# Ledger of designs, part 89: designed miniproteins, single chains, continued (4)

Each design is a single chain, and the fold is of that chain. pLDDT is the mean over its residues in the fold that is shown.

## One batch from the design tools (miniprotein)

Design m15085
Fold by ESMFold2-Fast:
Structure m15085 (fold): chain A 55 residues (1-55)
Amino acid sequence: MTREQALAGARALAELVAAGTLSREVAADLFRHELLQAGFSEEEADAIAAEVGLL
């Protein structure tokens, strides 16, 4: 997974949260877990999530 792909995924999750389809907490947890599995650090995952308003 590239940082660009991670940002795109975070934006998609942020849209689902804004639409009320998914809770912010669940979206953030799912995204963090996915980025950690893809080899990102916790700091980088949190930074990407914060960048799109997911954190």
Scores: mean pLDDT 79

Design m15086
Fold by ESMFold2-Fast:
Structure m15086 (fold): chain A 87 residues (1-87)
Amino acid sequence: SSSLVGEIQELLSQLGELANQIPDEEARQAVQEQLGEILELIKAGRYEEAARLARELSRFAASLGTPAGQALAKVARELSRLLEERA
């Protein structure tokens, strides 16, 4: 999608798929919980706060030291950028 909202939804979908690929159960649950919080903030129109949580998610995912974590960190960083454009 070329719309900003459509791009945000696509990145959220990608993050959900990547979260399911995290082999560590505790890390997977933490990522899924953070994604749920980001989604609720987006639904509430709280884009600045959602962008900040997406940045925190990116840092956490990068700290996992796994290929899935690195991919998730990149997508979360892009999500944060798009959310800042909407805010």
Scores: mean pLDDT 85

Design m15087
Fold by ESMFold2-Fast:
Structure m15087 (fold): chain A 100 residues (1-100)
Amino acid sequence: SKEDLELAKYIKNKLIEIIDKYLEAKKNGEDWRKVLISELEKLKEELKKLYEKSSGKSKEILELAIKTVEKMIEAAKQNKPYEEIMKIIEDMEGEIGDIL
């Protein structure tokens, strides 16, 4: 539906914003891990609230997004490289495409 597509776009835009903050923190020699984890934990809380009110495909999209954010937080805690974090997002985009 249009609502499911807009939700997918919203999630993608939020993840891009977080990655941009992470890259800027890295570039500036800041604690990029702390920035990334903090921003992802905030997004996870927002997505969980949306999940409680959702149904159908939107609920499936939100479940995947929450799992993706949890995987990204774990990758950041394990000090995984940028390429592995980006692959987690790419894997989510593929799965969301299959739902839409």
Scores: mean pLDDT 87

Design m15088
Fold by ESMFold2-Fast:
Structure m15088 (fold): chain A 96 residues (1-96)
Amino acid sequence: EAAKKLLELNEALAAAGRAAGLTHEASKYTKAGIKITMVAPTAELARALAEAFAEAVDAALENKASYEEGLEIFRRVLERRLRAAGSPGAAEEIEL
């Protein structure tokens, strides 16, 4: 199930970020009430990651996206948010 795989990836990314010493966390609830938590070097990036990942999980839960499509939604939303925050070069270096 796409949503389950995305949630497992979210947990793995948060754990890896904490293990790497990243200090900023942000959370976003999906429409279904599932809490998405992301860890990043900055509060702004943590918020952008959490919002982008929650949107991908929402699409998967609504049966509008596969796992691979969910990853593409995450990448696209994150790119949009990083460009809006004045960091266009960082968005082009994102690999999933």
Scores: mean pLDDT 77

Design m15089
Fold by ESMFold2-Fast:
Structure m15089 (fold): chain A 107 residues (1-107)
Amino acid sequence: MEAEKKLEEFEKEARKIAEEGVKNKNLEEAEEKLLELAKKRIEETKDKATLELFVKRGEEALAELKEFEARFEKEGRTELSDEELVELLVLGALVYAGALAKAKLAE
């Protein structure tokens, strides 16, 4: 429950950063803020249950990114919608947070 709330709060903050970056057409700043958010949240997280939940969600997000890439290539697409950019930024933040959590669990 507490672990799930921490993940939900992270996803909510990540989505807000992604939406602002897409709206302002400043993806580089959004990516930097998302990486900083992930580093800060994982560094502050001390409980194993929350770290394990971030690892699991990150692995799920990586699978979703690979599926999106496969669909994008199959359709011969060259442009992303604003909604797709937001989702990809959020998924990227989750993958990165999961990787950091996995490293922290390994000590």
Scores: mean pLDDT 86

Design m15090
Fold by ESMFold2-Fast:
Structure m15090 (fold): chain A 76 residues (1-76)
Amino acid sequence: MEKALEAIEKQLEEQEKKLEEEGMTEEQKKMLEKLKKVIEAFRNKDYEEAAKLLGVSVATVKRMRERLEEELEEAL
């Protein structure tokens, strides 16, 4: 489970470097910061914080985490 989140964090770092090279917009920077906070919340098992950041219920966040893990394991 933790491996999936670490792989996503690494992918976000690579994407951030690419966007910085091409010129990142303020909106893209805010989205990346939001995604980093969501991933940190998932890593800390803080589903309430993740739900707040995504604007969804805690139950939805738990389901999203399971789906995200499945998708990342298939991609790896």
Scores: mean pLDDT 71

Design m15091
Fold by ESMFold2-Fast:
Structure m15091 (fold): chain A 67 residues (1-67)
Amino acid sequence: MEKYKENLTEETLKNVKDELKKEGIEVSEEELIYIATAAVLGDPEAQEKHAKFLEELAKKRGEDIGE
């Protein structure tokens, strides 16, 4: 699975996006690709990079949104 990092089908992206919506999170397609790559493909390097990306994103939105 790790060998196909760019093989993120629309179904795969939608599945990840649906799980994020269940947690109350809505992200752009670009953000979704990073999340899907780490969550579905299980690439440890991508997981570490996406974790930092999501953390910065969450902090930015969390401080301003307050919800």
Scores: mean pLDDT 59

Design m15092
Fold by ESMFold2-Fast:
Structure m15092 (fold): chain A 62 residues (1-62)
Amino acid sequence: MRAENEAALAALEARHGDPATVRLLRGLYEGRLDAGHDYRVTEADFERVRAALAESEAVLAA
């Protein structure tokens, strides 16, 4: 549910302080729900997206 995902994102942002990762996760869950999928944001999803962003930035910086 949207409210559950927003609560999860707020908790993740308070815990990690990474607005870029939170913004991407918001877009991802909104897209999944809009497409008719049952989707719930988890801390594992946050860790995965953060790692992917770090890897992408490292490649772009090279």
Scores: mean pLDDT 75

Design m15093
Fold by ESMFold2-Fast:
Structure m15093 (fold): chain A 61 residues (1-61)
Amino acid sequence: MYRINIEVEGLTEEQKKAIQEEADRLNAEPLPVEAGVQRKAEIARKYLTPNSIITVTLEKV
């Protein structure tokens, strides 16, 4: 099974918290890797600014 981690730089603390809460929800219910990655990318894009860096990693658990 894989855990999805997402790291974002260049965002406000409020935006980081919102992204982390959604990531924690996705990780509570193991999803197919593809679906989980797509949902996290969609959430990150919602908060993306020109100075943002988004890193998505898959960790084997």
Scores: mean pLDDT 65

Design m15094
Fold by ESMFold2-Fast:
Structure m15094 (fold): chain A 82 residues (1-82)
Amino acid sequence: SMKELMEQVLERTQQLAAQILAQLDAINAPPDVKAQIQAQIQQLLDILRQAVASTDPAEAMALLREAEALQQEIAALIHQVL
C-alpha cells in the first residue's frame, strides 16, 4: 500500500531522470548545467530511497516533503535550460 506507492514513485522518478538526462545530452546542454541537474536528481533519488527504507512514518513523510521541494528546484533548473 503506502510502501508500494513509494516504491512506484521511486521507479517512475528513476525512469523520468533517465529521460531528462538523455534530453539534456540531445540538446548539447553545457557540461556544468548537466552536472548540476544530475547531482540534484541523484539527491532526489537518494531521499526517495531513504523514504522507502524508513520504518518511521513521520520520517518518511518529512523525506517525501524534502523530495517534493527538490523536484520543484529541479523543474526550475530544467525550465532555464530547455
Scores: mean pLDDT 84

Design m15095
Fold by ESMFold2-Fast:
Structure m15095 (fold): chain A 64 residues (1-64)
Amino acid sequence: MELERREEEMGRRAEEAAEKVIAYREEQGDTLSPEEKKEFLEKARKVGRHAAREVARQREEAER
């Protein structure tokens, strides 16, 4: 297992989840500009990658 693979995967999943959040908000009548959507997705991906790093560190430390 490689940390980079986990970061990439979690980043992709976070981006996918963020896309669903954006879609849900638009269905509720909230609209975002293209720039806001791009920034939101990029931030979500960064957060996902960071979370993957923390999870990997915790799991390696716990050795379960």
Scores: mean pLDDT 75

Design m15096
Fold by ESMFold2-Fast:
Structure m15096 (fold): chain A 96 residues (1-96)
Amino acid sequence: MEKELYEKALKLIEEGKEAEAFELALKLKEEERKKILEKIIEKGVEEVKEAVDNVVLKKLKEQLKNKKITKEEVEERLRKAGYSEEEIKKILEELE
């Protein structure tokens, strides 16, 4: 019974139906529920990170143009966002 719900939740995550997977996870045992929630968070963090990065890059570009932020602060924020040194260099060149 619980094994079927766990497998269904995993399939829903693969299908991009995280909300439905979350609802099923609430019916699982604590340990299985945590595993499903961690997978939803991991997938959701990746999608949210991409969306947040687009908004953050736009704001950083505006702040840099208005001299409200330094190039070093932009570089540090991009490193904290998980960008590689090569990606940071390309972004900084585009912001100039």
Scores: mean pLDDT 68

Design m15097
Fold by ESMFold2-Fast:
Structure m15097 (fold): chain A 81 residues (1-81)
Amino acid sequence: MKPLSEEVFEAEVLLALGEIYRTLGLLSYKKGDKESAIEAFEKAIDLYREAYRLAEGVDPQLAERARKNIEETEKLLEEIK
């Protein structure tokens, strides 16, 4: 149980960090700082991908949350490019 709990906790933390970077990206975009917005969204995607990797095969619900966040953030990145 402890190894599984640690993996789930780590993935949850990475998802939370990704959400922070996604929010920073949106704030940068609203300020007209497109370059900072792109960097922040790319960081968020990287964090979500790591969360997905940790959750995959271990917690399907958490993996799906990470996958959805990757897809949504990639769409935001395409919109602002």
Scores: mean pLDDT 83

Design m15098
Fold by ESMFold2-Fast:
Structure m15098 (fold): chain A 86 residues (1-86)
Amino acid sequence: SASEEEKLKKEEEHNKNVMLEFLGGIKDLIEKAKKEGLDKSTVYSKFNTLAAKARSKATPKGKKEIDKAIEDGKKAVDEAIKEVEK
């Protein structure tokens, strides 16, 4: 069986990968919204799907950092929507 230290390192790596997947998804969503003129409801729907996936995959130890990234991601999405609205 893995040592306590190996388990913690594996959990940290898992939460880091969850974070990177979420941040990549947000970046792709913003780029697509700006280039294709996605409507506000579609952007928020896709954002909510990314956020739900990140929260479901995160362990309790990674939750606070991932919740903060989700909050920051909402702000980035809101700003992108404002930039493309006429």
Scores: mean pLDDT 85

Design m15099
Fold by ESMFold2-Fast:
Structure m15099 (fold): chain A 66 residues (1-66)
Amino acid sequence: MEEAARRAGDAIYRSTGVPREKALEIGRRAVEAYRQTKDPSTAAKAAAEGLREAGVEVKPGFPPPL
């Protein structure tokens, strides 16, 4: 969990520029969603919701590749 969430957060930070703390939180949400559903689209949706909650507009190309 810790490595997957940190990698996802790092990718979000590099692609969006949100603070690392927020990026890690969003990555954690996406990993949890995937664990519950085993559905990558649900994980991507969780990440997108977290980004919108942080005030980031999600542009074409989302979810960003890891």
Scores: mean pLDDT 70

Design m15100
Fold by ESMFold2-Fast:
Structure m15100 (fold): chain A 86 residues (1-86)
Amino acid sequence: MEMAPEEELLEVIERLEKESGVSEELVEKLREAVKNKNWEELKRITAEMSFEIAERLKKEGKLSEEELKEFEEWKEKVKKLFEALE
């Protein structure tokens, strides 16, 4: 496909925001890191997002099984794309 790795990563981040309810601030930081090709910062922010989601799931405990699966799939896809960019 013609999609660049950074573009595909940005799409995954958009889906993560829409489905998981990750804060817009973190999504913006991730997009900036991807566009600036600052992969070290991207990795750090991605870890922060993972922590925020885990804390939210624990705190609220109200996500459906489908939402949990969708988030886990996107998180794994982000890791895979990030490894491909290293």
Scores: mean pLDDT 65

Design m15101
Fold by ESMFold2-Fast:
Structure m15101 (fold): chain A 74 residues (1-74)
Amino acid sequence: AYEERLAADPRDAEAYLALGEEYFAQGRYDEAARVYRTLLVRHPDAPAELLARAAALHQEAMVRLGFPPARRPA
């Protein structure tokens, strides 16, 4: 959307980040990856720095799960 819906609630995006962090801390990398993926898909308008952190943590969770790159760059 190219409208004023620019600020996906930053607290909501932070909540996803925190939830994924909690799953990651519990060794639930699959759950963590899903949460980070949901954040990245549902909140593309979130601040770039927050999205970068989520993407990095998603990468880390995927590495822990043993997912190699599937022919395309992430």
Scores: mean pLDDT 69

Design m15102
Fold by ESMFold2-Fast:
Structure m15102 (fold): chain A 80 residues (1-80)
Amino acid sequence: SKEIEEIKRLVEAALEAFERGDRYTALFYLNAASTLAILYKPEKREEIEKLTKQMVEALRAGDLDKLREIAEEFLKLVEE
């Protein structure tokens, strides 16, 4: 679907921004992906919000490996 493709694109953009050291841009893309995911799958709102908080915490900690791991779980949740 167009919605899942856009959510994936936003998550990929966030990870790319993080790898470039642009944590602020990464945070904006993560928030955009989360907002779109909630609009697309409102029944999964609580789970989406939980994973979003974990991604933001990994971002603030500078933990790229943890951010990638949680981002993968986020995308799996939205695809289900």
Scores: mean pLDDT 88

Design m15103
Fold by ESMFold2-Fast:
Structure m15103 (fold): chain A 65 residues (1-65)
Amino acid sequence: SKEEIEELKKKAEEYIQKMRDYVNQALAAADAGNAAESGTLLRQAKEYAEKHIDYLKKAGELEKA
């Protein structure tokens, strides 16, 4: 349904925003000399990027049905 597709796209947008937030935090940690913290934050950013892609794929499959 259109509503289901919209909800999946909304979740994808939330995930990409989380990814951007973690990237910004990682850059701040790196600038402060906290390489280990920066690495941890980048791993979290990657997880949210993967969730973003997954939810866009789910929305795309429903649009084809």
Scores: mean pLDDT 88

Design m15104
Fold by ESMFold2-Fast:
Structure m15104 (fold): chain A 66 residues (1-66)
Amino acid sequence: AMSFETAIRAAEKAAYELAKQGFDIETAVEHAVRLALALNPDATDEQIEEIRKAAEEGAKKGVEER
């Protein structure tokens, strides 16, 4: 139950940190999604889409806060 919520938070935070450090949004999102899927390997296609959306929002915020 908590593994999906943890994956969402991990993806958003990882993408934010990478983007803030100077990585582009696409690179930050791809790395964050891979990390989140390692934490939740049983994620459904719908959950993977939500993880990607969280990573995209994190990356955008990271770019804005450079």
Scores: mean pLDDT 80

Design m15105
Fold by ESMFold2-Fast:
Structure m15105 (fold): chain A 77 residues (1-77)
Amino acid sequence: SEAENLQKTLAAIRAALNAKSVEEVRDLAKEIIEEDPVQGIKMLEAVAEFLKLEGREDQAKVAEEMAREAKEKLEKE
């Protein structure tokens, strides 16, 4: 449901903000995309936006790249 997707998105944002490294954000992004690629892309775009707002530019770039790569993969296959 839409409410469940919103709750998952908020949980992902919280997890990313608590991440201590670029590697933790990358691992989180992989799990999100593997569970549901379509919703995962949207969640990672939201995660990247909040990481930017918190000044975590390197982590935000990883989330953006993972979302972009997943989106391109879905469009080709």
Scores: mean pLDDT 83

Design m15106
Fold by ESMFold2-Fast:
Structure m15106 (fold): chain A 63 residues (1-63)
Amino acid sequence: MAEALAEAEKAAEELVRVYKENPQDGDRLSELLGRIAELAPDRIAELLQKVMEELGVDELVFE
């Protein structure tokens, strides 16, 4: 089963939520990004593209 992929998708949803509610939480955003990369390295570009589309941004910027 693709449990790691499912966890990466949940981390991507959490990343969208955190970015919308507290974009200054760079530590949390970086941890979530790192988790997505670790759990689904072959699909990280697809998941990040979806996150950026949900947020309406061209790139993810963490302060």
Scores: mean pLDDT 75

Design m15107
Fold by ESMFold2-Fast:
Structure m15107 (fold): chain A 88 residues (1-88)
Amino acid sequence: MEGWSEAERLAFEAEQLVSFARMFLTLARREEDPAEREALLRRAIRLAEEARRLAEEARRLARDDPDLVARAEAVIAEADEIIAEAAA
């Protein structure tokens, strides 16, 4: 996004990816085809892992901005929840 710091950009990307990960997890829970469900679960995990990675970098860069740190930590917590739910 134009005019954003690198930390703000990474936090925004992480938020978008974790939202997509949650969407794929929800779709997987509603999918009756085992092969398609497995594919959706794998996609949810991959997106959550990438969101977590970006959020950790955003937190590192934004250490002097408590609002950005809080946003990054929220993404990390949500990503960890999605990964745990998808692995169950």
Scores: mean pLDDT 86

Design m15108
Fold by ESMFold2-Fast:
Structure m15108 (fold): chain A 90 residues (1-90)
Amino acid sequence: MEELEKRVKKLEELIKKNPDNIIAYVDLAISYYELGDEERAVEYTKKALEVAKKEFGITGSDEEILEALAQKYGLSPEDVEKLRELVKKL
């Protein structure tokens, strides 16, 4: 999937410039999930949740932080479900 691999590279470059870009970590997690790279998808899901904890100050569960991310960034129900499956693997 050349298009997904190119998107991954662009998102990784974006994170290098702004390590606090939550949506870039979310997009990377989803992109790696679609590529079948579960290890990387879980890694970037974890990073997204860590950055979100710093930004939102949420002390709840990873699922509560995911719901806050979905609401703030307007994530699709399909993307939320992918991220929810990845959160279960943390």
Scores: mean pLDDT 80

Design m15109
Fold by ESMFold2-Fast:
Structure m15109 (fold): chain A 72 residues (1-72)
Amino acid sequence: MKIEAKVVHPNAKAEEKDDEFILTGVADPETGVIYTPEILPESWPVVEAMEARLEIRTDADGREVLTITLKK
């Protein structure tokens, strides 16, 4: 399966692994809002069929990091 995502914020990241698509967002230091990459509309039917796992952790700089793992 192929998923396309657009990184719209410097603290957002998208990674593809063998069986997983991983979206990472880091809290903006000024607003505290976590931004993730945008999944392109053509990829939504693929994403809707996948299992999603969400995890929130604190990074070395004290910022909240949200990781969304999409798995078949």
Scores: mean pLDDT 67

Design m15110
Fold by ESMFold2-Fast:
Structure m15110 (fold): chain A 75 residues (1-75)
Amino acid sequence: SVEEAFRAEAEAAREAAEALIKEAEKLVEENSPKTPSVLSAARILAAVVRLAGDEEAAEELLRRIEEIEKKAEEK
């Protein structure tokens, strides 16, 4: 069904967002200029997760992204 397909896409988007968040954590440590672009991509994937109906997972992803953004700004 379309709902099952959306659930599978939400899982894939969530996993991709989690991978980008981990990469962003490493990039902040390295003071990399790539950090904002990776965080922006993670935000887009979090929005996809929310559109697919997993609001709680999307909110958790956004919270983690905001925490990393704050760390980057404090350097």
Scores: mean pLDDT 82

Design m15111
Fold by ESMFold2-Fast:
Structure m15111 (fold): chain A 84 residues (1-84)
Amino acid sequence: SSLLERARELLRELRRLAEELVRHTKRGDSVMVGYLKTLMRSILEELRRLAASTDDPEIHELLREAERIVEKAEKEVLEIEKKM
């Protein structure tokens, strides 16, 4: 399915961006952190739209994983920022 392939691509991109977000946060790069947060939210919203358009359980599982990745990254950012 082209939808499933797109969902997998979006999840891979979210994983990569989550790692970049944490790295830039550790460097104190607030401009890049803001940009990356916006980009990750945009990708998550695209994945939510894909999941809403289908009953494919694999796409719904990929969405749940994506939400966990974003939540974990945002929590890690907050913990790093508290120490700066």
Scores: mean pLDDT 89

Design m15112
Fold by ESMFold2-Fast:
Structure m15112 (fold): chain A 80 residues (1-80)
Amino acid sequence: SAEEYVAQAREALAQRLYPLAAGHLVEAYLLDPELARELVATIPAEHRAPLARQLALVAEHDPDPRKRAAARDLLGELAR
């Protein structure tokens, strides 16, 4: 579920596992964009730059165009 992916993203962020956090956040966004945006709004400042770097890699390199689009949207939300 989107809620499970959000929980997994939060846990990955707590452990500074940014590639894993970005992957879980993209999966959450594909299931429930609003829930994923709510998570992004609550992300501590210290995690924003390293998470943005991983989302940029997904946006450029993921084989699934839906995941690339989701990562671009999440990057825009993270920059607010």
Scores: mean pLDDT 89

Design m15113
Fold by ESMFold2-Fast:
Structure m15113 (fold): chain A 79 residues (1-79)
Amino acid sequence: SEMEKMQEEVRALLAAGDVEGAARLFGEMAREMGYSEEEVELVERAALAAHEVRKLGRVTPEQEELAREIEAFEAEKRA
């Protein structure tokens, strides 16, 4: 389906670090699901705001993933 293609494209864009492209596709998916134009705009703006926060020196997804892996490793070792 077209929505499945969009999901695959979103995943590829996120893997490439293209949050702006992913935000646009999230908005398009919301439109396909019958969301209003206001809801579509909100989805896109939320994704762009998250990207801007990351640009301002927040931890990256790679750093967040690494932190989660460390926590999981410690939990496993304690068990």
Scores: mean pLDDT 66

Design m15114
Fold by ESMFold2-Fast:
Structure m15114 (fold): chain A 68 residues (1-68)
Amino acid sequence: GTPSDELRDRLGKAVEEGDAEAAKEAAKEVKAEDPEAAEVLKEAAKNAVETGNEKVKEGAKGAIEGLS
């Protein structure tokens, strides 16, 4: 896969697993490599905080912190 695909996969898995620290780390790497994708993913993470289950909400909070 491309580096962007790998970073997005890592971020998605961390959010699904509720690993806020891993999501934050992956999100920071996404922001550094692809700032435009980071803006889109930040909106998706905000929606996940509103609509997700408890694990997804924890992971999404980490992602928002990394994308900010």
Scores: mean pLDDT 80

Design m15115
Fold by ESMFold2-Fast:
Structure m15115 (fold): chain A 86 residues (1-86)
Amino acid sequence: SSLERSKKALVEALKELAKEAKEMGAEEVAEALEEAAKAVSKVDPSDIETLKKLTVLLLELYKAIQNKDFEKALEIAKEIVKVAKE
C-alpha cells in the first residue's frame, strides 16, 4: 500500500542520513540514526499520525545535518526513536 511505501521511504531516508553522518565523522549521530531507522521500521503503517510526526522530525533532522549541528541531530534522532516506540 502507499502507507507501507511511505514508511519504507522514512526508514531508507534515515539510513541514508546515518551514512552521511558517518562520512562527516559524526559517528554517535550515525549510530543514533541507525537505531531510529530500526525503530521506525517497526511502526504500524496504518498509524498515520505517528508517520506524520516522524516526517516532520525527518525534515528537522535534514536541516540539522545540513548545518552540521550534530548536537541537534542527535537530539532529533532520540526523539524519532521515542515517537516510533510509543
Scores: mean pLDDT 85

Design m15116
Fold by ESMFold2-Fast:
Structure m15116 (fold): chain A 108 residues (1-108)
Amino acid sequence: GAAAVAELRRLGDQLLAETDPDRRRRLLAQIVELLRRNADNEEVLLEAARLAHRLALEALRTGDRTMLAAAEELLDVVEELAKNSKNLELQIEIGMAKLVLAVARVVL
C-alpha cells in the first residue's frame, strides 16, 4: 500500500546517496525484503523498477560499479516478482532499466 511505497522511496533515496559499500548492501537488503513482503503490489513493484532505473543511470553517470551491482540485483528481484504481470507501465519501466544496465555494462 501507500506506506510501503513511501518506505521504498525513503530507502531508495538513502541508497542513491550512500557511498559506503557495506551500508549500500544493507539498504539494498532492506529494499529486497520490502519487495518480497509486497510482491503482489504492482505499485510497489513499479516504484522499485523506477529505483533500479535511477540506480543504473547514476552508475552510468558516476562510473560506480557497486551502484551498478545494486541496480542489477534490484532489477533481477523486480523481474522475478513481476514475471506474470500484464501492467504495461511496469513492463516499460523494467525494459528501460534493462536498456540502461546493458549500456552501463558495455561502458563500465
Scores: mean pLDDT 89

Design m15117
Fold by ESMFold2-Fast:
Structure m15117 (fold): chain A 76 residues (1-76)
Amino acid sequence: MDEENLRQAQQQLQEQKQLEELASKDPEAKKKIDELDKQIQKAMAALPQDPDGSLAEVDALIDEKNKVLQQAAKKN
């Protein structure tokens, strides 16, 4: 049954969109998010060479991005 997973994914996407919209009004948050996105992309590119280490780095960067989004939402 994928309906529950689909609903949760849609809810998370909606919440993420709202946080990103609020963060777009904070230039410091946007800069940090852009830098984190570049780091995530580099870590993902390294997955074939170091899958375990790169996955841990990607997870940590995603967590940091979420913190920046939440802080930006609180300011706006």
Scores: mean pLDDT 73

Design m15118
Fold by ESMFold2-Fast:
Structure m15118 (fold): chain A 90 residues (1-90)
Amino acid sequence: MEIKEEIQKLGDEAVAAVRAGDLPALTEALRRIVSALMKAYQKGIPKEEVLEILREFGERLLAAAPPELQDYVRSLVDSAIRAVEEFLKL
């Protein structure tokens, strides 16, 4: 299965969760997205592509977030990108 298709589906779930204010569902969807990207990297997807997919997803999530969740979502996305960047250094 193409990694972009898997991320698209998980991204749709995350966007629905953030619009509904369902923070547990948002956190779980983000965890699954990061896990899928790490598996893709281990299968040979370039670091640049992994980070690009994650950043594009983060921008999409921020665009969908209600004003009251903007800072929380930005913090989650930044933390996920940082964790992925540290993993990719290994």
Scores: mean pLDDT 80

Design m15119
Fold by ESMFold2-Fast:
Structure m15119 (fold): chain A 96 residues (1-96)
Amino acid sequence: SGEEYLEKLKTTKDPAERRKILEEIVSDPEKMEEFLEAFYKEFKNYPKDLLVQTLVNLAYFSKDKESILKILEAMREKYPELKEAFEQAIKDIENN
């Protein structure tokens, strides 16, 4: 579940192990969506800049930017209160 991935990232401090977890999350659109839903529930009150940075970093680890952009576009529609953060992340990813 997305909550399991979030818990692993919160408890793992080793950079190499964290990268492996992030690469696993972004390898599967379903895992990515579940992670983003868990992330939203935990961190919906976080500063928008931190959310944008996290989303851009997730796309950076993805081998398929197209699939990640599609997921972010869907999440932008599903969570209108976070729409600006997802929209900014999409723009930043497309610009790079």
Scores: mean pLDDT 70

